# Ledger of designs, part 87: designed miniproteins, single chains, continued (2)

Each design is a single chain, and the fold is of that chain. pLDDT is the mean over its residues in the fold that is shown.

## One batch from the design tools (miniprotein)

Design m7003
Fold by ESMFold2-Fast:
Structure m7003 (fold): chain A 67 residues (1-67)
Amino acid sequence: AAGAAAARRFLRREASVSDAELDRTRIGDIVRARFPEPAARRAALDRLSRLTGLSRAELERLTAGDL
């Protein structure tokens, strides 16, 4: 889906994460590691939510490979 591709590009750019890491690591774990400030982490998840149509809670438990 177009949203999944956009979410993967966002995470690769903003989190500096490889495609292999995106397929095996939960998005919630990536954003906690890369965005330690709560406001920045929320903003990243809100952007991913808009790109994918999924809620923040759903995104935190999925990998980018699951999108």
Scores: mean pLDDT 81

Design m7004
Fold by ESMFold2-Fast:
Structure m7004 (fold): chain A 79 residues (1-79)
Amino acid sequence: EKSRLIARAIGALLRAIADAEEGDSEGAIEAAREAVELFNSVDKEEAIKVARRLAERARELGDERTAEEAEKLAEELEK
């Protein structure tokens, strides 16, 4: 089960990056939330790292909206 959750989380992470690259911020945010939630169900510390890396990647792509949402996800997990 853990391996299946990780596979789904990676799939959502790749979708978030692809959507951000295509300029689909709405899709990228939805996929980012799914990825972070799935990682959090397995490893909270990895979920925080993934959220922060997504924020940085989204900024590099010029998608500030997705970057801000990813940072909020990381901050919520740290509480």
Scores: mean pLDDT 83

Design m7005
Fold by ESMFold2-Fast:
Structure m7005 (fold): chain A 84 residues (1-84)
Amino acid sequence: SSDDRDFAVKGLDILAEEAQSRGDDETAQELRDIRQQVKEGKLSLDEVIDKLREIAERLEKTNPELAMIADAVIVGLEALKVAL
């Protein structure tokens, strides 16, 4: 739904801003690219969740606090999948 997409876009915006604030420009840009694909309807919720899991796993090694925020967004997106 549009509400699900809006939630995903907002979560990605928060993550990208947090990554940028921490000097992780590469992760911030990756998150912005995912956000743009979500806005264009090119990514499903499952695809967004899978991409965020990969990002969170990488971040656990380099920025554990950002990984925790990513995990929180993933939990929120997974909750939307069962709220049909």
Scores: mean pLDDT 83

Design m7006
Fold by ESMFold2-Fast:
Structure m7006 (fold): chain A 65 residues (1-65)
Amino acid sequence: SVVDTVQTSLDSLIKGVETIDPSLVPEMQKLKDQTLDVLRNDHDRKGALRLLGEMQELYNDAVQK
């Protein structure tokens, strides 16, 4: 399913962040949970894209270090 694919992708991203800056893992886990919640409940699909953008920004900031 789309949800399963997104979850796998987000888990991989979080593992990548953990090797660079483990202090970001709790925030990334929170954003992952929020993204999956909005996708499952069809509550705010635009919000899911925003949350994915926030995760991407955290990853980019970690890589910049």
Scores: mean pLDDT 77

Design m7007
Fold by ESMFold2-Fast:
Structure m7007 (fold): chain A 61 residues (1-61)
Amino acid sequence: SDEEIVEEIKKEMEEMIKKGESLKEIGDFAGDRVEELRAQGRGRAAAEVLRIMGEMFEKLK
């Protein structure tokens, strides 16, 4: 489901943060996933990934 896909992407982004990867690397990863989801017609999942990324970036200030 869209929820399962979003949770998987969220987990991967959280793991990237724990590994100390840059905001650019995390953003590039999320951007690639968003493009793939949009190509699949999963616009809601794509929007949710962007929302989660934004929340994560705000917390890393």
Scores: mean pLDDT 85

Design m7008
Fold by ESMFold2-Fast:
Structure m7008 (fold): chain A 62 residues (1-62)
Amino acid sequence: SDLDALLTDTRQRLLSLGMPESNATAIVNALRRLAERQGLDAARRAADTILQSVGMLMDRSK
């Protein structure tokens, strides 16, 4: 499904940014619940925001 593709892509991107696997899994689980509550578009927007924010934080944490 589109949701499963979004969650898989988001998890892989978070791991590629150096996020620990447990934290990436927690974020993906939160996005799944958001999609169940508010739909796929809400989860996609949240995923984009999270990836941008995590990217900035991980670059600063070197």
Scores: mean pLDDT 83

Design m7009
Fold by ESMFold2-Fast:
Structure m7009 (fold): chain A 87 residues (1-87)
Amino acid sequence: GVRVTLEAPASAKAGEPVAVTVTLSRPVRAHVTLLVDGAVAAEGDVDGASATFTVTFSEAGTHRVAAFVETADGNGDAASADVEVLA
C-alpha cells in the first residue's frame, strides 16, 4: 500500500498563490487529483515520493483541500486539510 500526507498552509490570502505538497510513503509513479471544496483545482503525475502544486484561493473563508492519489501499481490513498483564506 501507499500512505499520503498533505501539507497545506493553515492560512492564505485570497488571490495569492500557495504551495500544497503531497507526500507519498514510498517513491512510486502516481496520479494526484487536488480538490478545493470538492472541485478539481489541480492534477498531476508524480514519479517519486512527492509533488508540489500551486493553488490560488479566490474566495475568503475556510476551504477544504483534499488530495486523491492513485498509484500505477494499483494502490491509493487520500488526505485533506483546511485552509483559512483571508480577504
Scores: mean pLDDT 85

Design m7010
Fold by ESMFold2-Fast:
Structure m7010 (fold): chain A 82 residues (1-82)
Amino acid sequence: MSKEEQEKVDELKEKVEKEFREAAPSLRSHEEVDALAARLKEEATREAEKLGLSKEGIEEILRVVDAAREFMKMVLDSRAAA
């Protein structure tokens, strides 16, 4: 990827992480986490395609969504186990 493309990829990654962070206190179930992740994947893919990002750039952003999804499920499981 070009440096300019990588900067756009990094901005979308930060946006995804921020949306998960801001939503985290309101999330109560795995279903809510999955719904948020699905929405963010669709939004991020559409925005990345509009920006002309490569498949590699899109895949990097989607990996961040998947990682945040799994992490939030673990956090919810930890809260439920207490």
Scores: mean pLDDT 81

Design m7011
Fold by ESMFold2-Fast:
Structure m7011 (fold): chain A 90 residues (1-90)
Amino acid sequence: SKEEFEKFVEEAKKKIEEYIEKKDVDGALKVIEEMFEYAKKQEKELALEAAEAIKEQAGKLVESIENDEERKKIAEKVHKLLLEFEKKLE
């Protein structure tokens, strides 16, 4: 349901914020990957709403990374996940 979807997104958002505060990039990225997998199983309208939430959280994660090389690698991984997700919606 839309309510279950919103709850999932809010819980994922909180987990990502906690991992960012702990500087656990791998933990935050895993939650982002779980959000994409969950979104792929939703109807198109909810999947698009999930994509916007994922973009916001992924942006926060990327911006939290102080090392330029690591930031680039994580940004590229997130970009690939987003492209795969967009292709799945077709």
Scores: mean pLDDT 82

Design m7012
Fold by ESMFold2-Fast:
Structure m7012 (fold): chain A 81 residues (1-81)
Amino acid sequence: MLSLDEAAERFREILSQVQDPEVARLLEEVFKALVHHYLSGRLSEEERAHILALAERALSQLDPEVAARFRELLDDLLARI
């Protein structure tokens, strides 16, 4: 089962490969929201849609391989809420 410590380590690895500070900020916003909802065990459809919209905005500006890693992390965290 994916732990928050493992998720944070994977996220830090992804961030280290991001050169654009604006994209890094969007990724941090998405990850912060995911951790908040993971800990609370609650996520409405509107909150999920908002997180996915922010994630798609960041992912569109990333290298495809880095984007794939973040998408996997996003899916893993969302599957546990």
Scores: mean pLDDT 81

Design m7013
Fold by ESMFold2-Fast:
Parts: sequence; structure tokens; C-alpha cells
Structure m7013 (fold): chain A 100 residues (1-100)
Amino acid sequence: SLKEKILEIRKKIGTLGENISQEEADKMIDELIRLFEESKDPDIIGDIASTITLILGKLPNPTEEQIKKAIEFFEKAKERLKDDPAMVAFFDSVINDLKK
């Protein structure tokens, strides 16, 4: 069911495309962060991380609050997957891009 929920969010992002609203982005990001708290699977955590990155990439002007929530998520994901150097490097890259 976690994989299905992530896939439904990804399908919604695809349908909305460039028409994603701040409210819709906030709702999807909050749901993905909630799903992250339920997951111990590195593949699911990776899917959640890539989906949050996709949402932020679709927004022309992400809010400071959205960026802050994303950074907090990626720091938590980095700590949870700290034994995976490739995932840690990916999360560090995203955090650095969000702080620019």
C-alpha cells in the first residue's frame, strides 16, 4: 500500500504538470513525509525522496517553508540511510541545491 500511495502521488504530479498549486504541493509533500515515518525500506525512502524533488522541481517559486520541510526530510532520510554512501551523497546534493 505504501508503494501504491507513492505511485498515486506521482500520477497526480504527472497529470498536474506545470499547473501544480502551492496548496497541492504542500498536501503531497506532507503526505510523503507521513509515509516516510511508516517506512523502513530504503527503496521506498528513495522513491519518497525522488518524488519530493520532482514536486519542488515543478514549482516555479517554492516557498521558504516548503524548502525548510524538504531539507528537514532529507536530513532525516540521510540519517536513516547513513550506511548507504550513494544515498547519503544524493541527499547531500539535494540539500545543497535547496540551500542555494
Scores: mean pLDDT 84

Design m7014
Fold by ESMFold2-Fast:
Structure m7014 (fold): chain A 94 residues (1-94)
Amino acid sequence: SKEEEALKVAEEAGLKAVELLKEGKGTEAGKVLKEAVKEVAKILGLELSDEQAEEAAIITLGEINQLLLEGKSEEEAARVAGEKIVELAKELAK
C-alpha cells in the first residue's frame, strides 16, 4: 500500500538520522529528514512547500533527540521518527 511504502521510507530515514546524530552530524540528519518528508508527501499524493518540509524535519529531529536523551533504543527512535514524518506530512499538507 502507499501508506506502507511511505512508512518504510520514513523509518529508513529516521534510522539514518539517528546514525548521523550519534556522529554529531545534526545538519546532515535534518537534510535526510527533510528529503524523507518530501518523498513521503509524493508517495501519499500530497503537496508540501519546502518550508513545510523543513518544519516537519525540525520537529522530527527534536523528537529523535528527546527519545535518545531518555535512553530509548535507536530502533525505537527511528520507528517513532518514521511515524512522525508521515503524521506531519499529512497535517502540514492541509
Scores: mean pLDDT 88

Design m7015
Fold by ESMFold2-Fast:
Structure m7015 (fold): chain A 98 residues (1-98)
Amino acid sequence: KPLLTPEEVERALRYLDQLAKSLGLTPEQVEALRRLIRGEELKPDQLTPEVVGAAVSIAALTDAPELLKRIRELVEKYGIEVDERTKRLIDAMLKDLE
C-alpha cells in the first residue's frame, strides 16, 4: 500500500527540492528522503539526524501525517539518535494530528 497519495508525493518532492537547496543536503541525503517519501525501504545508515530533521519539515509542509508517523516508526525501530528539539517537534506535531 502506498504511504502517501500521488498528490502528497508530488508536494513532498517539491518541498524536498526547495529544502535540499536551502539546507545544503548531500545527494545521498536527498536520495534517502526521496525513498522515504515514496514509501521505499531505507537502511539504518541512511537515517542520519539531518535526514530525519529534513523529513519532519517536509511532512509538516506537505501536511502528510502518514509520512510523519513513518519517520517516528523508523527512528524508534532503528534507535536513531536525534536531538531533543527534533524529538519534541515530532511528538508535538503528531499530537496536533490526532
Scores: mean pLDDT 76

Design m7016
Fold by ESMFold2-Fast:
Structure m7016 (fold): chain A 81 residues (1-81)
Amino acid sequence: SIAERAEELYEEHPEGEGLRLALEYLIEEARKIIATSEDEDKKKNAKWLLELLEEALKAESDEELEELERRFREKVEAELA
């Protein structure tokens, strides 16, 4: 799965580079979903995720990453509750 591949990239490069590679992979996959999906809800969620992932790539501190993780968790809980 997309999530499994992202986790593999993170685990193969645990010294910071893995996070960047996983984020870049997830950004590419989100863009593919936006371009190819006929499901408007999937496109909407992929666009939201893409914006969050691009902010994560620009994050310069652990506090910024923690805030982005919080927003991701809140979104997941709202959509899956």
Scores: mean pLDDT 70

Design m7017
Fold by ESMFold2-Fast:
Structure m7017 (fold): chain A 90 residues (1-90)
Amino acid sequence: MAAELEALKKEAEEVIKEAEEKLKEVTELAKEKNPELAGEVERTMSDALARLKNLAAEGIRNPEYAKELIEEGKKYFEETAKREKEKALE
């Protein structure tokens, strides 16, 4: 496999790992502060993570757009995480 493709895969894996850690953090916060919302928060965060994974996979198939697609997924996940964290702290 080309070195560029392997680098993109590693970048995608790193971004996804960070997102998985953030999902756990925000979900645990919701369980502590607003347990009735914890299920909704987890589902919303999981959907955002799935979008990130799908965009990363599309980027690997289309390396020319990989960086833009990964950044789009990361930004959407980060914005979702911020909103869900704010909701959990209500």
Scores: mean pLDDT 83

Design m7018
Fold by ESMFold2-Fast:
Structure m7018 (fold): chain A 64 residues (1-64)
Amino acid sequence: MLEAIREAALESIRTGNVAKLVAAALIGIANGIPNEYILAVMNAAEAKDEEAVQAAVDAAEKAL
């Protein structure tokens, strides 16, 4: 799940298409990922910071 969110966030930065990121975020929430981790990845993607996206996903993986 977190890897799918990582890939979708990086794709949204590179292509400007957020559809996969929105879908991955909703699936993550439905599967029990806390909203705070999803929000951190989405904020990093909105900032167009690939390093921040990686850090947010890695932090979520360590916490979950």
Scores: mean pLDDT 81

Design m7019
Fold by ESMFold2-Fast:
Structure m7019 (fold): chain A 99 residues (1-99)
Amino acid sequence: MSIIVKLAQQIRANLAQVRDPAISDEQRFALLRRSSDLAYQIRLLSKDDGDDKMAALAEQVNDAIVSAAQHFKRGDLQGFQAELDRAEALVDQILKLAE
């Protein structure tokens, strides 16, 4: 199994936990930050491998995560959920491309 696949699966699991209304805001932001760091690792690995498409997808995942955090801070739950949905769809594209 590729390291990129493992990192992408970890992002997917973290994003599922972020949706839990029972977790604290501090835990939610920690999960979003961790997911951003994992996306950055995918981007670095992809650049080292010359995979520009994978690197671009990883950057888009990070952009969606950052945007989700900003919407949540504003109390825009609809925007927050939409950006999480976008991040999850991009992670699924990474998983398909890494096969």
Scores: mean pLDDT 89

Design m7020
Fold by ESMFold2-Fast:
Structure m7020 (fold): chain A 77 residues (1-77)
Amino acid sequence: SELAREAAERAEAAARNPNVGAGIAAIGIEAVELANRGDEETAELLIRAMRAWEEDPEAARALEGEFGRLLRELRER
């Protein structure tokens, strides 16, 4: 899927950047897994977070809490 491809490309780019690294890469990996199992809406939300982290680090910090909550909800499903 296009979402899984975009998530994989962003995760790969984040993994190569030592200043951005682990957090964004982890979100990208989760987005790939979600897209591959058919949860495209949540995968798209995570991809939007990765875009925000690249464009605006301050907005990325605000979204980090929201994604932590969303990932917890997904694990309980």
Scores: mean pLDDT 68

Design m7021
Fold by ESMFold2-Fast:
Structure m7021 (fold): chain A 103 residues (1-103)
Amino acid sequence: SSRLERDKERIRRSIEETGPVDPEELERDLAARTSEQIEEELSANVRSLLRTAEELIRHGNPEAQELAREALRLAQRALETKDIDALEEAGRLLVEAKRLQEA
């Protein structure tokens, strides 16, 4: 459903293509490689969200500003805990903030 999920699948495929592997070894290798990919993707997505939220905080109406600040808090938590769900929730709040800004 997300770019991260597609990247996880790509990493899993590349590991499988090294030949027959023990499922436990595959899971360990996938976890290690996925952790690195998640860190890179989270950092990139957090930077993108920070830029969008900063714009809304500068030019938004009070309701949009409040949602943008909440999105920043969730994005920071996502980066600290590697919580993809928190990052997706932050994105959802920014979409709602943009709608309130346009109203």
Scores: mean pLDDT 69

Design m7022
Fold by ESMFold2-Fast:
Structure m7022 (fold): chain A 88 residues (1-88)
Amino acid sequence: MDQMRSIHSQSVQVMDSMVRQAQNSSSVDDAQSIYDQSVQYNQQVMQQMVDIMNSQGRTPDSVSMVVSFIQTMSSYNQQISDIVIQQQ
């Protein structure tokens, strides 16, 4: 549980930083690069969260935490994607 909370908190901070970097980008290529990095990062941290949930046993709380995490990360990806589209 503490490990899952740590990953969630760190991921939010990283994604907030990526959104700001994308907003401050002066070109479509720069914004696209940030988006590609965000997708790779999301794949890595989602895999870590699922692995922890599976290793500790699935409880309603752990499942709820993973679902909330996926929704949060998807929201950040959408924000960065929208920025890329606006730069075009």
Scores: mean pLDDT 83

Design m7023
Fold by ESMFold2-Fast:
Structure m7023 (fold): chain A 91 residues (1-91)
Amino acid sequence: NREEQLEQQHQRLIEAGVAGHEAGLSMDEAQLAAVQAEIAELTAQIHQLQEQLGWKPLAPVTARTPAEAGFLLGTLQATLELLQQRLQEQQ
């Protein structure tokens, strides 16, 4: 069921983003810099997987605050897991 899969995907992204946002609220400047580097790496991995699935790559996003960085990190990690699962299902 495509509707169920889309709802589940959307819910996972929201939950991961919220958890990341909450974690971000306690980040210092050094942790923020490390998270921004991880975001860049995850974005590159997601683009590669999206190309393998025949999807259009998402525009790169940068986070300026710890809360934004945490939200984005959580969302990207959940997105990567979903894309990896879809590729595994095609193999």
Scores: mean pLDDT 72

Design m7024
Fold by ESMFold2-Fast:
Structure m7024 (fold): chain A 100 residues (1-100)
Amino acid sequence: DLEALETASDEEILRFINTNRISPEELPKLPDRVVLTMVRRVLELYRDDPELARERLAGLLGLSLEEVASPESLEEALIKKGFSRELAQEIAELFAEILG
């Protein structure tokens, strides 16, 4: 699944996200690499529509749109949801890099 996600088409990534109902509460329990790959692919897929990218990221991570409004609010919200500080920082950095 991880290797498939790294080489998958945009449509296949969307199918994976929709088919594998990984609850947001389960994401902090997954390996950091898997979570980062999922986040990066969602942000890259919607990079030309930042509002839609935020909506899709919020859905994936179980966050509100307000919590995904900035890298700072995103990092803080992820830590509150049980993500490690290191993973939360990397996700916030990806968000800023791809959408910023």
Scores: mean pLDDT 75

Design m7025
Fold by ESMFold2-Fast:
Structure m7025 (fold): chain A 87 residues (1-87)
Amino acid sequence: SELERLEKALKGLQQMLADPTTTAEDVLLFLRIEIQEAREAGDERMERFFEELLALAEQGLAAGHSAAEIIQRVIARVQEEIARLKA
């Protein structure tokens, strides 16, 4: 389900945030993998959602934000989407 996919992604992002060796490139790769998995599952809504998160992360990287700052912003968007699906 979309909720299960988002909760798994949230857990992965939280683990990346806890790891001080995580780079911005690792975050971008994680999001690209999520896009590919959503596409393979035929989940057009989740594919689009993760593409929006990738764009957000790329903008943060271009603005000079740290990996931790980028992950925190991505986590906030995932938490908002989980809340919407539970409502």
Scores: mean pLDDT 90

Design m7026
Fold by ESMFold2-Fast:
Structure m7026 (fold): chain A 75 residues (1-75)
Amino acid sequence: MNLKEVLLETLKELEEKGVLSPRQAEAVREKLKDPSITYAELAKRYGLSVRSVREAVFLVTEKAVKKILEQRKKE
């Protein structure tokens, strides 16, 4: 499975469960599309703190990595 697809699916799950706010989810989508965008710029665009953006990106990445590791264990 493509890492980008796993990241986007994980983001959608966390948004639907209310773990991420809609603004946090949108900030993470921007970061996934263009990793060169800074957390400060995303925080400014979405009215979030830098910490909030960074934590949202970390949560999505961590959850996606766990899914990939589980898939590898089944092989």
Scores: mean pLDDT 79

Design m7027
Fold by ESMFold2-Fast:
Structure m7027 (fold): chain A 84 residues (1-84)
Amino acid sequence: SMEKEEARRRIEELAREGEPVARELREALAAGDWARAARLARELAEIYEEIAEALRVIDEEHAEAAREIAERYRELARELEERA
């Protein structure tokens, strides 16, 4: 269906958007830049939340996995903010 095709394109766009953010997060963590790492973790959480919403149209099981990843990034951001 058109709806599932649009969802698939959206997921691909979000995945590409997330790649540099994930790389920058790894660099910030390695540098001990907790404030920057917290911001990047929040950005990744938002990206995975949008991926989860798009995945609900295609596959509810994968949507739940993406939601769990988003929640882990939100938790990471909270921990990093406390260190900053």
Scores: mean pLDDT 88

Design m7028
Fold by ESMFold2-Fast:
Structure m7028 (fold): chain A 100 residues (1-100)
Amino acid sequence: MKKTVEGEALVRPGERRLVAEIDAKKGDKITVEATLEGAPDAEVWLTVIDSDGRVLASARVRAGETATIEAIVEKDGKIQVYALATRGEARVRVKVTVEE
């Protein structure tokens, strides 16, 4: 069965912000769809982290772009999506889906 959560955060250069969290089980497929609204030069790194703090996947998102990140969950627990702004202030919106 498919679970979905949505999150958003305003990120400033050098700030790491938690955007969304979802519970998942080992073997689940996680999909993160992200959009960035802000200055035309705004850039954010998205990082998907497991319950051990291990990076499952990361991607760069620029203003006006949609990024999709996919990963397989390696450990039962809470999956966290963080955003780190590298340029400009922007609002990051994410949709996180977990499929069994």
Scores: mean pLDDT 83

Design m7029
Fold by ESMFold2-Fast:
Structure m7029 (fold): chain A 88 residues (1-88)
Amino acid sequence: AQDASGTVTITFKEPIKEGTVLEVTVSSATSPTPEVVTLVVKETTKTVTVPFRLSNVKAGDTLTVTVKDVETGEELPIESVTVTVTFE
């Protein structure tokens, strides 16, 4: 297991309105705690990019990315996720 950091670029099925507060959770099967990032959408967009850092990631682990609208509590539908990872 090793530390992993990087960025997640999330493309949504529908545009997210300016001013929406998003809670992005990035987790792996072997990491003891998920990374949770809260961000405010600055302009109406279908894509957001979020930095993350996870500890104790194993080679071959699948990263799970979930996004919630903080105000509504609803999980937002994701079209695609692109992850760039650097192992330390």
Scores: mean pLDDT 78

Design m7030
Fold by ESMFold2-Fast:
Structure m7030 (fold): chain A 84 residues (1-84)
Amino acid sequence: KLKEEGEKLYEEGMRAAAEGDFERAKKLLEEAAKLYEKTPGSEENLSRVLEALAQVSELLGDHEEARRYLELSEEYREKARELK
């Protein structure tokens, strides 16, 4: 259920980003990331959300936060591959 809630927040965040509301998109994607962090086996979903957060942060002009999210996304992508 937490994974389903995270997916819903991710979809809402991506919709907000498509509408140009990057601040709302960031908040929704941060909530999705928090839920996936608490959900075992969701490392691939978390990586995807963190990559979206990196893109949104770049569009908001926060280049340092974007880089940190991108690095975390790559780490969780690698963990997802190693844990399977």
Scores: mean pLDDT 83

Design m7031
Fold by ESMFold2-Fast:
Structure m7031 (fold): chain A 80 residues (1-80)
Amino acid sequence: SPDELELTKLRFRAISLITEAELLIKDPRASPEQKAQAQALLEGYRALLARLTSPDALAAGQAELDRLQAQLDALRAALA
């Protein structure tokens, strides 16, 4: 169904953000504080991915993923 396809796309987007957060944690430019923030975001992405089990979660999942993406983007922009 179209909703199953959208759920699959949303799950893959969450997996991509997990990878990006893991790379930031390993970035030598990141401070210990920035690494701790990236770890918290990574845990948030994993928790969201675990909840993305049905199309009923699509709207709330999309909104939460957009919020978490913005937080990661802001953290990455702060790297010196």
Scores: mean pLDDT 86

Design m7032
Fold by ESMFold2-Fast:
Structure m7032 (fold): chain A 82 residues (1-82)
Amino acid sequence: HMMDMRYGMDGYGIMTDIYNTHVTYMDRIHDGVDNGDMDTVDRIRNDYNDTMNTYGDRYTTIRNNMTDDNRNNVMTRFMDNV
């Protein structure tokens, strides 16, 4: 029970980090587009994809250690805050 609770908190944390990272990268891409600096936009896009792949691997590991109830609680909390 306590371990399941910890994995749920870790899952919520990583999903929140993914969302905040996404917002930050999208803001940087928009700034690059507004300035017409497409080379910088392409570089940011590549870095974003690499970063998201790392988060995806971490999320998969956390998710595989969750119970179905814990997984549902993480999703509900994330959706309520997005």
Scores: mean pLDDT 69

Design m7033
Fold by ESMFold2-Fast:
Structure m7033 (fold): chain A 70 residues (1-70)
Amino acid sequence: HMSRYAASPEFQAFWDELDAKVASVPPEEQETARSRAELELAKRIVDYLKEKGLTGGIPPEKLKPVLTIR
């Protein structure tokens, strides 16, 4: 799903990967698979933003929308 958190192409790709992985799992396991994928994806997004912060200095306020992923 599109949101303000996926404004860049890289962020959109992260969400697309999550949806694709969940779709390939049996229906009875999709909820658990989605929760795990969201946690892994959240870590990747945070690491990506942190690395950009080392090169450009990202304000903490810009991280909040991404960190709402459980």
Scores: mean pLDDT 61

Design m7034
Fold by ESMFold2-Fast:
Structure m7034 (fold): chain A 86 residues (1-86)
Amino acid sequence: MRDVEVARNLARALSMMTGREIVDVSAPSAEEARRRFEELLKEGKVPAPDPTRTSPEAARAMARLLREEVARIGTELGTKRVEERR
């Protein structure tokens, strides 16, 4: 599932940027994927689709949501000065 791979890669990027834990999510529908995404973000975790238990539509929806979150966090982090963090 191509979209699942994209979503999982975006989840890893978001986890690296925020230091939050990645949690595998099963979602049979796009609506369920959105609900699980919002719940886990509120808990300070990063949702990633389970490649064996996520529908193509749910994987696509999650990839889109993760891309938007990565862009949002990336913009916020990009406005901060990181001098000795390296």
Scores: mean pLDDT 75

Design m7035
Fold by ESMFold2-Fast:
Parts: sequence; structure tokens; C-alpha cells
Structure m7035 (fold): chain A 60 residues (1-60)
Amino acid sequence: AALDAIRAHAERVHDPETGATELSPEAVRLILATMNAHKDKSEEEQVALARAIAAAVAAG
């Protein structure tokens, strides 16, 4: 659910030729902090947050 959205984003930015996923350390920290703050929330809320995080990371 929520983690699947974050994983899908990571997969999209993964370069198979270089083996790199180009998420900044700040982006990773934001993802972890936000998910941890909402770990006990409903799946709907977690999915919405994961999508917002993915969009923020993609926007750079």
C-alpha cells in the first residue's frame, strides 16, 4: 500500500545500467520520517502520504 508507492517511485528512478537510484539523502530522510509519523494511520491515509512523498521527491 503506502510502502508500495514509495518503492514504485524508487524503481522508476533506478538506472539499470549504472545501478543507481538517484534519491537524495534528504528525500530518503523525509520519506522515513513521514512514514514513521503515520505508521498507525489507516491504509488510505498512508497511501495518500506515500503519494505526496513520492511527488515531492520527484519534483526535487
Scores: mean pLDDT 62

Design m7036
Fold by ESMFold2-Fast:
Structure m7036 (fold): chain A 97 residues (1-97)
Amino acid sequence: MEVGQQVHELTQQLYREFSEKALSLSDELGSDAVNVSGDAVRNYARLMAGSQMDPNLTREEAERIFRGLARGNLMGKLGLSDEEAEEMANKLVEAMS
């Protein structure tokens, strides 16, 4: 029970931290790009919190999932090219690292 509560609290903390780091790139990437990546950031926080309790869930896998979701949202919602979306997703991952 305590472990589940700790994972939940860590997920909320990481989501706040990752969101702040992503928002710090708003001047570089544009606020719209950061905003449409919000769901990917939330999912990344969940995966990163889980990785601290599950040794089979790696940071590298969480980062790959984030890049895929962020790229899809950037392309689908903002009409960015694959190259632009990949560059922005990589910068967001680096900022959250």
Scores: mean pLDDT 80

Design m7037
Fold by ESMFold2-Fast:
Structure m7037 (fold): chain A 63 residues (1-63)
Amino acid sequence: ATIIYTDLTDLSLVSYAKALIKEIKPKKPITIDLSSFTGPGVGLGPDTIKKMIEEGNKTGKPQ
């Protein structure tokens, strides 16, 4: 499927990720690289971002 609203999706995901990081308060700052999720199609959901943040807080990097 083709995602036309890539910029809006990225903005929404970034805003959501920032809010969730602020709420979870990881012991060290983590960086979420969404560029790898903008191709070959955007299907990244909030639950995926949440797991990435939780694993980042646990291991230090989401991957």
Scores: mean pLDDT 51

